Designed miniproteins, single chains, continued (5). Designs and how they scored, part 16

Each design is a single chain, and the fold is of that chain. pLDDT is the mean over its residues in the fold that is shown.

## One batch from the design tools (miniprotein)

Design m16528
Fold by ESMFold2-Fast:
Structure m16528 (fold): chain A 95 residues (1-95)
Amino acid sequence: SMAESRKLLLEAIGLTLRAIGIEFDFELLKRKGELSPERLEKYIAELRAIRDRLVALRDQAKALGDDELVAFIDKQIAYVDKIIKELEEELKELG
């Protein structure tokens, strides 16, 4: 149980770090005026894949009865959803 919860936690952290990297790159490109629709669509697709994997990890954590891990992953999903919305709004402004 503890070993399985730890594995899920580490994967969720790794996914969240990748999402943070995308947000950083997005903000940097936006500041430089170098955003493109193609790059935004690629980032949105990557963030959606991250979100789908976090949802799967959340379901696994719930099956283990690890309510604290479920709550943690739900916060990461909310964070990823916020970034997706920001990128989708920018994509709309560019097109």
Scores: mean pLDDT 91

Design m16529
Fold by ESMFold2-Fast:
Structure m16529 (fold): chain A 67 residues (1-67)
Amino acid sequence: SDARAERSRELALAAAAEAAAAGLTVANTDEFAAEIAKLPPEEQRRLRAASLGAGLEAALAEAEAAE
């Protein structure tokens, strides 16, 4: 559902914020948002779910490496 997708986005943004606090850049957030904005709503949701999963995983891995 939409609520679940929004929750996943919130978690991904929280992970990105944690990574930024560790000295990492959240520059990809703007590019990610721009890509989503170009797509129809249904495609936006699909890409958002896939990209947020990958982004969250990458942000967490880099935050762990920074420790």
Scores: mean pLDDT 55

Design m16530
Fold by ESMFold2-Fast:
Structure m16530 (fold): chain A 96 residues (1-96)
Amino acid sequence: SRAEVAERLIELVKEIEREAIRRMDERNEPVSVIAGASIISVGAITNIELALRRPDLADQYLAEAQRDIEWIIETFEVDPELAAEARRLFAELQAL
């Protein structure tokens, strides 16, 4: 179901956030940068949930969420396997 795919994607977004935080710590980034990545991740999760509530706007919300997560993936060099799985789940949700 759409809800099951969205739940899996939300859990993966949380894993991507944890990986980004680890990378920021490795780079000795300021706490403000860490806070920024967390805010973006929460925004992406909110957009995924809004896509479930508003099927008429789902494509817009999912595109917004995917742009935010792609920025985190690229900026913090997130694991390619996590990146590939996130892209797969976004595509699966967009096809529903």
Scores: mean pLDDT 85

Design m16531
Fold by ESMFold2-Fast:
Structure m16531 (fold): chain A 106 residues (1-106)
Amino acid sequence: DALLAASDDPRLRRLWELAREEGVEDFFETFVLPDLAGGTPLEDVLLRGTAVLLLNGSRRFSRLSEITGISEEALKEAAEKIEKIDKSLPLPAQVAQAYQILKEKA
């Protein structure tokens, strides 16, 4: 993606590669890339992308720790809370809750 390339930040590129490896790039295009295009701070974009990955069942805690600076243990705790999110909620609400859970661990 041109927006991701334009950031020059290797953490953002590594996060996008992980999204592609796990087949969640469509979720990133919907919930993460608009924030980047809108001028959201990079650290918040990294947290939102990580929240989307955890919400979609990613458990690559070592890689996510290197990208975000959040400990693997804190990421595991966030993932457990994210699994408990009400799946009957609209996807934007699920993403917002996952982001808040992760932000509290950052």
Scores: mean pLDDT 78

Design m16532
Fold by ESMFold2-Fast:
Structure m16532 (fold): chain A 80 residues (1-80)
Amino acid sequence: SVETLQKIQKVYTELANLAKRLLYEEGKSKEETLAKVKEKAKELAKKYGLSQAQQDALIAAVEQFIDALYAGEEIPVPEV
């Protein structure tokens, strides 16, 4: 499962970086950012062979990350 955990970490990092780029560099709304993150999560889950449960957990983790960025809270560790 080390390989699976590494894939999950790569996907999370890519989604978190996408979210930061959309929010801070492209000036997108939270809603637009979440929509793009969900699209990318589905694409990456298919590419890396992740389950629907893992995809859903990754989306939830990134949504929590985005919420933390908006609130100025400490960024949560992903629980995927």
Scores: mean pLDDT 79

Design m16533
Fold by ESMFold2-Fast:
Structure m16533 (fold): chain A 83 residues (1-83)
Amino acid sequence: SIEEETRNLIEKSKKNLEETAKELKKDKSVSPQQRKVRIEMLIGSTEVYLAVMVKFGGLDEAIAEELLKEFREYAEKITKEVL
């Protein structure tokens, strides 16, 4: 289903967020402000993707809101634990 495919993509996006955070932690040339911008851009791209899937992909809006909330909470967790 579109819901299952979208959930699988969000799980892959969470893994990419964690890997990106680990790379940002190792890069001493990146400022704390730049790290926040990078993480916020990943959240923003996920929000845009979910909005497009609701509008054109047949994804239920309530599921999109649930997944975005989960992604934001995961991003906050990774920021605290990795960055």
Scores: mean pLDDT 86

Design m16534
Fold by ESMFold2-Fast:
Structure m16534 (fold): chain A 99 residues (1-99)
Amino acid sequence: SNGLKNAEELIKILEEAIEAAKKGDVEGLKKQRKKIKDLAKKAKKAGDNLTALTAEDAYKDLEEAIKAVEEGKLDEAVLLLEISLGMALIVLGVLKVVG
């Protein structure tokens, strides 16, 4: 149950990050990056290693997306975050089968 909630929160953060990237909103992306970092720590402490690792990978993609937005490469930033969202959705599906 906690794993499902963590995966659902990661999906929500990534959806908000994609909308920020589409708008070129660097401060919005930095806010979502902080939320992912906090979520990764929370998931790790809860023993939700799958969501923790997925959030850590999403954090790296979000750092690259911030750099892409700062360089005017909005489509690249959106694509990176959509890949992270796809992985988070796979993780949610796995957790639903295991539960």
Scores: mean pLDDT 88

Design m16535
Fold by ESMFold2-Fast:
Structure m16535 (fold): chain A 72 residues (1-72)
Amino acid sequence: MDTDVYKNEAKIVADWLERQGAPELAKKVRELTIEKKWRVVQVSVEDGKVLVDFMDEDDKPVGTLVEDIAPA
C-alpha cells in the first residue's frame, strides 16, 4: 500500500509541476522516484520557485530541487 502511495504521489507531483511550468523538475521527480526509490516529502512554492524535498528509501533526507515556475 505505502509503495503504491509513493508512486502515485510522485506522479501527482510531477503532473502538477508540468502544469505549473516546471517540466525539468517533473522529469527529475519521475526519474528519482522510479530509479532511486526516493520519496517526495514536501512541495512548496516561494517567490515564483517550486521546491521539492526528497528522502531515500531509508527515510534519510537526500536534498531539495528547485525550479522557476511561470507566474499564474
Scores: mean pLDDT 72

Design m16536
Fold by ESMFold2-Fast:
Structure m16536 (fold): chain A 83 residues (1-83)
Amino acid sequence: HMMELEKEIVKEAREKAEKLLKEKSKEELLELVEEAAKRLGIDLEELKKRFEKMKPEEQEKFLRTAIELLYAMKLAEELGLDY
């Protein structure tokens, strides 16, 4: 069931992101965001400029979302999903 697999990937990615946000420094979290941006072909310079202009609450939400996306992609690769 495709939707069940997607829900499991999203759940594990969220749990990983929450753990990393608690355990890692801002600098380490930004390295993970850079990896996500490279995988998606996003301009790192533009992304960093946007991040620096964000309020602290927006920065935290951005870091969480980017790390969740990165780990969802990594989990999909580990499960043999060609994306």
Scores: mean pLDDT 77

Design m16537
Fold by ESMFold2-Fast:
Structure m16537 (fold): chain A 97 residues (1-97)
Amino acid sequence: ADPEAVKKGEGVVKRAEQAGHKELAEAARRVVELALEKKQYELATAAADAIGTLLGAGEFDKALALAREVIALLEEGKFEEALALARAALDEVIAAA
């Protein structure tokens, strides 16, 4: 496993749990676990960064929607689309800050 991807993923899950967003924490954990199982380390890191940034911005519904969409794309084997989605979400949140 990529130690950076694992650490970032665990950090986002913990932050969501501490914020009381159980569904988001479960979805974020699923994103990280599934991306790591598929050896998509860049995607795991990008998704963790995007979800974590949305969580930090208080955009909990957007973070949950992103996590669920990334899970669906990962389950379909659409790794390039999932990575592009995570990166686009991160860029949008950073631009809005």
Scores: mean pLDDT 84

Design m16538
Fold by ESMFold2-Fast:
Structure m16538 (fold): chain A 74 residues (1-74)
Amino acid sequence: MREEQAEKVIDAIVKQSKETQIGVIETLYERAKFAKEAGLEEQADFDIETLRRLAEKSTDPEVQEAARKAIEEL
């Protein structure tokens, strides 16, 4: 995905409720974990990059921490 498209998606996500943002983080974490276990490194890297972008753009400290923790646990 181009950086421009990723930024627009992240901007849309950070405008959603905290619960929706955390749900997205959980989904990305699970997908990245399965991708790593399956040897799909490009898919894992893409989901990790999306988590990193979400951690940078979210204004909610709980959402930022959830995204950062997900990245560390991968």
Scores: mean pLDDT 79

Design m16539
Fold by ESMFold2-Fast:
Structure m16539 (fold): chain A 73 residues (1-73)
Amino acid sequence: SKEKLIEIAKLVTLLKQAVLENKPKEEIKEIIDKLLKLGAINEEEKEEMLKNLDNKEKLLEFVEKLAKKLEES
């Protein structure tokens, strides 16, 4: 749905900002969990992101991949 895509886009933007601003891991985990609940990512992608919570560059790569996927929707 369009409403779901808007919510996912907001969460992707929020995730990027949280990573760039070095927000607490707990806040980043909450955003990732919300993305999973909306179906923007799968369980394997969630696990990969959680393994990389200390890797800012890798987290930003995930954000860019998600943003590109939304543009193609």
Scores: mean pLDDT 85

Design m16540
Fold by ESMFold2-Fast:
Order: structure tokens, then C-alpha cells, then sequence
Structure m16540 (fold): chain A 86 residues (1-86)
């Protein structure tokens, strides 16, 4: 429903902010919550797999101390989640 799509988008924003701040644990937590909410609105496994791939890249970049790259991947993750929630 509309509520799940809005929550998925909210968690995607929180994941991007956590990634930018160099917090891989929060990035993973919010990415997982985003994927769960996107799944509730009918996101396909393929679309969610793409979002999870970008979440993993964002977490890795955050762990490596590259906040710009982490934010870039988190934004790509959010884009895939938004497409899935269509």
C-alpha cells in the first residue's frame, strides 16, 4: 500500500544518511527495513536483489571511509527500491 512505499522511501533516505556519516551498521539496518517495506508493496526479488547489491556497496564504501561513494551507492539503492515499489 501507499504506507509501505512511503516507509521504504523513508528508510532509503535514512540508509543514505547513515552511509554518508560512515555508519555501516545503521546503513545495513535501514537498507534491510527498506527492502522489507518495498517487498510488502510487491517489489520483485530481482529488483530487491539490485537494491541489496547497492546497499552492500554503500556499506563497503562507508567501512573504507569513503562517504561520497557510500552516499552514491545508497542513492542507487533508493532508486532501485523506488522502481520496485511502482
Amino acid sequence: GTGEAARAASYAVKAAEAARQGNPDLTRKYADEMAEEAGRVGATPEELQAARKYADEAIKASEQGNPELAEKYAVKMAGEAARAAR
Scores: mean pLDDT 79

Design m16541
Fold by ESMFold2-Fast:
Structure m16541 (fold): chain A 97 residues (1-97)
Amino acid sequence: MEAEAARRAAERIRREVAERPELAPEDRELALEIARLLEEEDFEGLRRLLAEHTDSVSAERAYEFLLVAGRALVEEDEEERRRLLEEARKRAEEAEK
């Protein structure tokens, strides 16, 4: 079930990217990398990716895509959803400072 939830989250991110043709290539690549890590359930890799982008606009984009992923995960893995969203939120807040 968790693997299916992660795949649905990745699909939601890809759909969101497809519906935003105005996204810069760099932001699209970041979103697709987040989707790939979610499909692989590599949450440690996801956290490292977010840490690399904490001080840039890409961190805000990553946070937006994680919100989409969190909605897909809410029914299957509430604790992991909460953990990912909270970590992404903290990193986005650090980037704003």
Scores: mean pLDDT 65

Design m16542
Fold by ESMFold2-Fast:
Structure m16542 (fold): chain A 82 residues (1-82)
Amino acid sequence: MEEARRRGRELALGLALEGRLEAARRLAEKALSPDVTEEEVIRLAEEELPPELAERVRRLVKGLSPEELREFGRAVREVLDG
């Protein structure tokens, strides 16, 4: 759980620095969806972000369980709302 939150914060800060706040928000909403998979989060990143940033999302969500994906999404939202 703590690792998932750390990765979420890292992504949110990275995307904020690149001016991609709306994409970060959409990724957080997707990760917080019921029955979400890492593949769905990666697909959304590929649609919303340039390839290098989409690859960062893939690396950060790889291997996360559905519960960890939810915590990842919460951490992203916390950074964006704080």
Scores: mean pLDDT 84

Design m16543
Fold by ESMFold2-Fast:
Structure m16543 (fold): chain A 61 residues (1-61)
Amino acid sequence: ATEDAQKHAIELAKQGNEKEALNVVKALKDVGHTEAAKETAKKLIPLAKDEEIKKELEKIA
Protein backbone atom coordinates (compact mmCIF):
# COMPACT_ATOMS: atom_id res chain seq x y z
CA ALA A 1 0.00 0.00 0.00
CA THR A 2 1.15 3.58 -0.65
CA GLU A 3 0.58 4.39 3.04
CA ASP A 4 3.17 1.76 4.04
CA ALA A 5 5.71 3.27 1.61
CA GLN A 6 5.04 6.77 3.02
CA LYS A 7 5.54 5.56 6.60
CA HIS A 8 8.73 3.72 5.57
CA ALA A 9 10.18 6.90 3.99
CA ILE A 10 9.47 8.93 7.15
CA GLU A 11 11.12 6.27 9.38
CA LEU A 12 14.18 6.21 7.08
CA ALA A 13 14.53 10.00 7.37
CA LYS A 14 14.18 9.86 11.18
CA GLN A 15 17.00 7.27 11.23
CA GLY A 16 19.22 9.64 9.19
CA ASN A 17 18.84 7.60 6.00
CA GLU A 18 17.73 10.66 4.00
CA LYS A 19 18.96 9.45 0.59
CA GLU A 20 16.90 6.24 0.85
CA ALA A 21 13.86 8.24 2.06
CA LEU A 22 14.17 10.46 -1.06
CA ASN A 23 14.45 7.31 -3.23
CA VAL A 24 11.12 6.02 -1.83
CA VAL A 25 9.43 9.38 -2.66
CA LYS A 26 10.87 9.31 -6.21
CA ALA A 27 9.67 5.71 -6.66
CA LEU A 28 6.13 6.72 -5.61
CA LYS A 29 6.16 9.55 -8.18
CA ASP A 30 7.58 7.31 -10.95
CA VAL A 31 4.82 4.70 -10.40
CA GLY A 32 2.17 7.46 -10.68
CA HIS A 33 1.36 7.95 -6.99
CA THR A 34 2.02 11.69 -7.40
CA GLU A 35 -0.23 12.89 -4.55
CA ALA A 36 1.31 10.39 -2.10
CA ALA A 37 4.81 11.47 -3.24
CA LYS A 38 3.96 15.18 -2.69
CA GLU A 39 2.46 14.55 0.76
CA THR A 40 5.45 12.44 1.85
CA ALA A 41 7.95 15.01 0.49
CA LYS A 42 6.24 17.76 2.55
CA LYS A 43 6.59 15.64 5.71
CA LEU A 44 10.27 14.85 4.96
CA ILE A 45 11.39 18.48 4.37
CA PRO A 46 11.55 19.42 8.12
CA LEU A 47 13.41 16.13 8.84
CA ALA A 48 16.04 16.60 6.11
CA LYS A 49 19.51 17.76 7.20
CA ASP A 50 21.15 17.43 3.75
CA GLU A 51 20.54 20.64 1.75
CA GLU A 52 20.55 18.89 -1.67
CA ILE A 53 18.04 16.28 -0.47
CA LYS A 54 15.85 19.08 0.96
CA LYS A 55 15.90 20.85 -2.44
CA GLU A 56 14.89 17.63 -4.25
CA LEU A 57 12.01 17.11 -1.78
CA GLU A 58 10.87 20.73 -2.31
CA LYS A 59 10.73 20.12 -6.09
CA ILE A 60 8.34 17.18 -5.53
CA ALA A 61 6.21 18.82 -2.79
Scores: mean pLDDT 82

Design m16544
Fold by ESMFold2-Fast:
Structure m16544 (fold): chain A 95 residues (1-95)
Amino acid sequence: DLSRDEAILLTSKMIQIAGLLFDLEISTDPEERERARAEIKAILDELKETLPEDVYKEALENVLRDVERAIEASTDPVAREHLEELREYIEELIK
């Protein structure tokens, strides 16, 4: 049973992750890309502490699919490198 507050939190955080993934893909500033990746990791760590395990794993699978899609679409080697590191982090969390 996902509570209303947990559902709102999850939705809000998933929207934030989507925006940060976009920043990671299009940013011309290396520091902004690094910050975006770090913020995504921090959000995922926060969700692990607040959500039921099954809901958290489903959220991780959704973010992983978004990251994999971004990797496939990316023509920027630097953006791809950051996305690949993020993919590895998420895969480790799913274990």
Scores: mean pLDDT 85

Design m16545
Fold by ESMFold2-Fast:
Formats: C-alpha cells, structure tokens, sequence
Structure m16545 (fold): chain A 83 residues (1-83)
C-alpha cells in the first residue's frame, strides 16, 4: 500500500509539472503534494486514501487552468484530512 501511495503521488507531481510553467506556483503545489503524501502514509485508512489520490489524478489530468489544479489539490487535502 505505501508503495502505491508513493507512486500515485509521483503521478500527481508529473501531471502538475507538465501543466504548470510558473516556478513559484509549481513550488506551492509541490508543498501541497508533500502534505498529501504524508497524510496518506500516516492514515489508518490507506485504501481510502489511495482511492482519493487516484480520483485526484483523474481530475488533474482533466484540469485546464492553474486555478482548477489548486482547487483539486485543496479539496484532496481536505478529503484526506477527514479520514
């Protein structure tokens, strides 16, 4: 499970790196990804955390603006924190 969580977060990171050109914005979003990784790895509900991360990956792939990317990451952090 931990390996799948780490790989899924790396997938989120690659999607963001491909869609974000501004280095400051990229840095802020990478901090959000680090929070998601840490929260998921410390969760008692790792299977649910992995499903939330996979759903986030699909949403990020579909996102067309940086505002959508930020909202998806914020919503994902809130969902993970609620586990």
Amino acid sequence: MDEEIRRTVEELKEIIREKVEDELTLGVLEIALAVMLTTSLKSEKKEEALEILKKAAEKLKAAETEEELKQILLDTIKELGSL
Scores: mean pLDDT 83

Design m16546
Fold by ESMFold2-Fast:
Structure m16546 (fold): chain A 75 residues (1-75)
Amino acid sequence: NEIRDLMLIAAGAHVKGLTASQLEQARKLFKRYSKGKNIDDIDIVEMARIISKELGMPFSSALSVARAIKSLEYT
């Protein structure tokens, strides 16, 4: 899927060693957390905490991934 490939490239530019599986899991967590919320009410920092905790990613990596997902889903 072209969107997933773009996300993988974008995340790879910001962090080292991310897998397609980790990006897909992060995307699913983002969608699950954002269910029933307006996009403007999605706190990127809180999303990054969830991704970091659930996937065992460093917070800085999770923050970059959360920003990339929000940008792609928002736009």
Scores: mean pLDDT 69

Design m16547
Fold by ESMFold2-Fast:
Structure m16547 (fold): chain A 90 residues (1-90)
Amino acid sequence: SAELAAREARVRALIAANRDETDEAAARAAAVEILVAAGASREEAEAALAFGEADPERAEAIMEEVARENPDAPLVELLREAARRLAEAA
């Protein structure tokens, strides 16, 4: 849909704008904004990132499961579902 395409373009633009960010706090803030742009709540995005920092191996496994269950999903939908599951695991 046009709405999904617009959200995906915004998410990709945010990722591109922060590609070379070397400050950890700014990179983390950018990651929150990327997840929010994908459709996650700010609370959900913060919880997802906190879980990823606390347990990166389990976070990676959850993200791989989301990708496996949603092979044809656009980036926005993958990020939204990943944020939801990571926040739920926290």
Scores: mean pLDDT 83

Design m16548
Fold by ESMFold2-Fast:
Structure m16548 (fold): chain A 67 residues (1-67)
Amino acid sequence: MELKEEAERNKDLLIEAARQLAAQGQKSLEVTVRVGDAEVTKTVDLTDPEKAEEEIKKLGEEALKKA
């Protein structure tokens, strides 16, 4: 599988997890994205759902660039 496909899969899973946790009232989430040998960790603010999704997408792109 290409690294881009792995990054997209990780992004979709993390966005879904973030939405579930935000719906349960969680304010922040430490997210780690791993693509190949690259790993990027960031704390995502869940109080703004649209910003949280943008942050997760950026994490996936950063991990892909490092891989």
Scores: mean pLDDT 73

Design m16549
Fold by ESMFold2-Fast:
Structure m16549 (fold): chain A 80 residues (1-80)
Amino acid sequence: MEEEAKEKARKMIKEKAGDDAKLVDESIIRTKSRSTGDLLISVTLTAESDNGKEITATVSYRLKDGEWIEVSRDLTERPV
C-alpha cells in the first residue's frame, strides 16, 4: 500500500508542478488504532517545481475489513 500511496502523491505533484518537479523529501507514517486494530499508512512527498515553488502531497490509507481504503488526500503549495 505504501507504493500505491507514493504513486498517487507523485501523480498529484506531477499534475500540479509538471514532470520536472524534483522530489526533495519523503515521509511515511504507519500507525495502528488501539480500539479497532486498523492499520493507517500516510505518505507525504515534497517536491520543488522549476517555478520556485514547494509542493507537498499527502495520501493516507486505512485497512478496514481486509481492504485498503483511501481516507485522505491533501495537496499544498508554497513559495520557496
Scores: mean pLDDT 78

Design m16550
Fold by ESMFold2-Fast:
Structure m16550 (fold): chain A 85 residues (1-85)
Amino acid sequence: SEYEKNAKELEEEGKKLYEKAKTDEEKLEAARLFGLAGMYYYKAGNYEKAIESYEKALKLYKEVLGEDSEAVKTLEKLIEETKKK
């Protein structure tokens, strides 16, 4: 699947960025890449990998933006909905 290939590439890029992340901006970019990877896994029908990638993004958004942020609330809801698949 092209979606699964795109998801893996985004996940790998997010991991590389996360390993070197020193600033909040770099952590947010890693979170964005993990979130996009999750979306592509979801489109591929790989809900297990989608949840895993969303949870990686969620952790970083919580660290940088806080638990009450819109990004955190949106991802928590998306993870809950995906777990029902």
Scores: mean pLDDT 89

Design m16551
Fold by ESMFold2-Fast:
Parts: sequence; structure tokens; C-alpha cells
Structure m16551 (fold): chain A 80 residues (1-80)
Amino acid sequence: MTKLKVELEVNAVFLGFAIATDNEKLKEEIRKRIEEILEEIEKQLDKEEQEELRERVEREIERAEEMGKKLKERLEKKEK
């Protein structure tokens, strides 16, 4: 279980970067993997733990997306 939670967090960060780099194909692949892991974990978790996990994953994705989006914007503007 613990290893799946760690892998989920890592994939959430990767999803954020995939969104930021405008790589729709990679984003779709990672989202599918995250959903599979979430479904597996949720079957063994109580309702409260499921909500906490989902909230944590959403926050991680949003943070990674925001950071990556800012990096992409700066890169596109070529602010060398």
C-alpha cells in the first residue's frame, strides 16, 4: 500500500509537468495510471482516508502544474 501511495504522488507531479509542457499524450497516459492506482488504493481505505488521499493528489497536481506553467511561460518568452 505505502509504495502505491508514493508512486501516486510521483505520478501527480509528473502529470503537472506534462500539463505545463502541453504534452497532451503524456498527460492522458499519466492520468490513466493515476486513476488505476487511486481505484486500487481506495478499495482498501476508509471513506475519510479516500478523501484525504484525493485532496492530497489534487493539491500535488495543481502545485506541479502551476510551477511547470510558470516555467513554460518564462521559457517561451525566452527571458535569457
Scores: mean pLDDT 75

Design m16552
Fold by ESMFold2-Fast:
Structure m16552 (fold): chain A 73 residues (1-73)
Amino acid sequence: EEDIKRIEEAVNKAAEEFEKLGYPKQAEDIKKALPSLIEAVEKGILTPEQVIDILDALVEIYRAIDKLEEERK
């Protein structure tokens, strides 16, 4: 349960960051991915740490995209 709670917290944090960056669809999509991420951890396909790292990386990628799009507009 502790691992599941960490994943839920990480997903909620990533969704919050996506909403702050102006990507509400991505925030919705990451929340919808929560059951699949939990299943992957329960089946031993991913560790909780890998899930957190993936979510952090996605947020940073979108921050970079947001900056590049601002420069293009």
Scores: mean pLDDT 80

Design m16553
Fold by ESMFold2-Fast:
Structure m16553 (fold): chain A 63 residues (1-63)
Amino acid sequence: SVSPGLQAAADRQVDALEWQAKLAEEEKVKEMILKALEGFVESPTLTEEQKERLRELIEELKA
């Protein structure tokens, strides 16, 4: 048997691990999208206005 205090501590640890796993998954997807957009903004075929719009989108996505 585990005391209520120890049980509560274990629950908090599980919650923390679940949150970390969720962040890791979201981070990976976010990184992939950002990487693609950052690559695209470096394209020599884009005008400066188009590049600025992409940079704004990148900053919005980072928020």
Scores: mean pLDDT 71

Design m16554
Fold by ESMFold2-Fast:
Structure m16554 (fold): chain A 95 residues (1-95)
Amino acid sequence: MVDLSSLSSAKILTLMQALLLSVGGILFVAERIKAPEEVIEEIKKILEEMEELVRKAEKILAEDPNAKEELLKIYEEIQKLLEKAIEIYKKALAA
């Protein structure tokens, strides 16, 4: 079992950045398959929210290199945004 609390703050930030890239990939595919404009705009808004959360995490880490608890809370929020982006994309493919 991988325990996120056992990872360094820098590794947690790297995982956040990987999730951001994953949503970027979802957006890229949605645009390529010509998904409805509403779907593309919703995924773009999620990507913007994730970018703001990653920037907040970078600021926290710059001020306190050991701020694991605060970074983990931001990671959970980013993970929820990824799940929302996947759900929006799947619903668009089913329609």
Scores: mean pLDDT 82

Design m16555
Fold by ESMFold2-Fast:
Structure m16555 (fold): chain A 90 residues (1-90)
Amino acid sequence: GAANVEELIAFVREELLKAGQPEAAEEIAAAIRTAAAGREAAGLEPLTRERLEALKKSFAEMIKAGKAPEYAEKIRAEFARLAELLAALA
């Protein structure tokens, strides 16, 4: 469970560093950890490999599609989507 969460965070940090947005990387990493900790505390299923790969793909597509002036809003919208995807884990 925890290993998959850290793998997602490492992926997100690397992709955002490549995009020139290191500050956004730490904010999103903290939010992913908070969501994962909340799910674990609630006794919900940990992040699966299939869900992890889907989230990585979604994040990479969001980063590629994002333009600098609108990037913060796209990151916030994708974070809301990540929260929904994490909440859908049974």
Scores: mean pLDDT 66

Design m16556
Fold by ESMFold2-Fast:
Structure m16556 (fold): chain A 92 residues (1-92)
Amino acid sequence: SPEVRKELLNGFRLLAAESGLYLAERQLARADELSEAALRQVIRDVDLEIEYTKELIEELKKNNAPQSVIDRLQAILARLEAIRAQLEAHLA
């Protein structure tokens, strides 16, 4: 069923975004243990996750994905942006 396949793909994409957020949270929790070079690399990785999440939100909106999935991705995006700001503060 094309509809079942669409729901499964949306679920896997949401799970990938959730995993990215989980890894970003773990890196933030250890930010004071990281070298400046390692912190800069983590910020670059978080920037990629932010861009991926923004692109995913726009793609899913165009494809009329359930609002609950869009809302969750927007919450993930907001938290990734907050994590990025906190990581940048560690470089100052």
Scores: mean pLDDT 88

Design m16557
Fold by ESMFold2-Fast:
Structure m16557 (fold): chain A 102 residues (1-102)
Amino acid sequence: SELNKEKKRIIEKVKEALKKSPQEAIDTLYTELVKFVDKYKDKYSFEELQKIIDEVNKEAVRLIEEYLEKQGKPLGEILRDVFLTRAAFEAVKKYAEEKLKK
């Protein structure tokens, strides 16, 4: 589906950004999800968009955690990056809900 292709595209961008830093991966994830919501909010249901956002979040968190483990990063850094990723997704979710409730 179009949404599944978009999900894969976003994940690939996150993987590329991870080569630079976890922070750039989180920033890329947030930016791409905002663009995703803006592009598709009028074409798909909130439930369908939320499902893709949740799936992208789960995969991105997994990739960031695996990256940090391979780099020998302390657990505290992994937890920080997971927290920042969750905060970014909460912001995107609120943005999407606000636009769809209007």
Scores: mean pLDDT 74

Design m16558
Fold by ESMFold2-Fast:
Structure m16558 (fold): chain A 74 residues (1-74)
Amino acid sequence: SMREERIKEWEEAREKYIELFKKLNIPEEYIKEVEKIFDEIIEGIRRGDEEAVQRGLERLEELLRKIREEILKR
């Protein structure tokens, strides 16, 4: 189903981002927050809670900006 495909895409994105951030030596606390936010987005999709998905996306965008700043300081 379309929902199952969407969940699979987000699960695959989660694994790819975590692998990338570990390779880039991103601080563990940021990696744990990324995992948590992806899990919240995936749960929102499962429940059909688009407001929860949107909140997760906003948090993810803010966290990715902070991670980018950490990379640029190097």
Scores: mean pLDDT 86

Design m16559
Fold by ESMFold2-Fast:
Structure m16559 (fold): chain A 76 residues (1-76)
Amino acid sequence: NLKKMNELKKKIIDAAKAGDKDKAEEYGKKLAELAKKNPSKENLDILLDAAEAMTKAGFGDVARKTLGDTIREMIS
């Protein structure tokens, strides 16, 4: 799981750097689903890193839509 989480985070960062909003959304949804199945501090940190990368690329709306609910659930 952790390996797959990090692979998806890398894909999100790569998509964000490329300006590929659709790919960032696709990988963000997959990342959130994996984190939901296996909640952990490590997976939360991966979600936060991915959200930051999306936000810096101007895709904060995508970060909120794909990762926001899962992040809130994990920190509550």
Scores: mean pLDDT 84

Design m16560
Fold by ESMFold2-Fast:
Structure m16560 (fold): chain A 74 residues (1-74)
Amino acid sequence: MLSPEEALGLAGQRLAETYQANKDLPVEEQRARIEATRAELLAEIEKLHPGNEDLIEQVERMARLVERYFEEKQ
C-alpha cells in the first residue's frame, strides 16, 4: 500500500503526465482531461486512504495549481 506521501507524489506525477499528453489541445479540452484525472485520483485515494481529508485536499490543491497554470500560460 502506498503511504500518503507516496500517493501524493504519484498523484502529482499523473497530473503532470496528463498535462504533457494534452498540452497541444485547446485549453477547454486540457481542463477536461485534468478534471477527469483529478476525479480518478480522488476516487483512488478515497479507496486507499478513506477519510484522509488532508490528502484529498492536497490532491485537489495540486489539480487547482495545474488549472491555474493553464490560465496563466494560455
Scores: mean pLDDT 75

Design m16561
Fold by ESMFold2-Fast:
Structure m16561 (fold): chain A 90 residues (1-90)
Amino acid sequence: LAEADAAYREAILTGDPEAEERFYELGKKHKVTAEQLRAAFEKKLTPSQRIAVEGQIGYIEKEEGIKRRVFSSDEEKQAYVDYLLKKLEE
């Protein structure tokens, strides 16, 4: 996922909205799996995998106008992950 990593690095360094948009689109293109998305909340991914998953999550949040929330329990976190996974399957 070197292309997604490069786009993310550009977005972080420049703060450019266009670079951020490219990163979100690359996250969508790489079709992150349910397991990878869950692992993002558990911080088990490699840096490249985490960037791709964060991009996909960011794309869904941007498209739906959904913002990340602080979760008080693993159950709440899992429910949110399942919601995002359902959106990815659409």
Scores: mean pLDDT 58

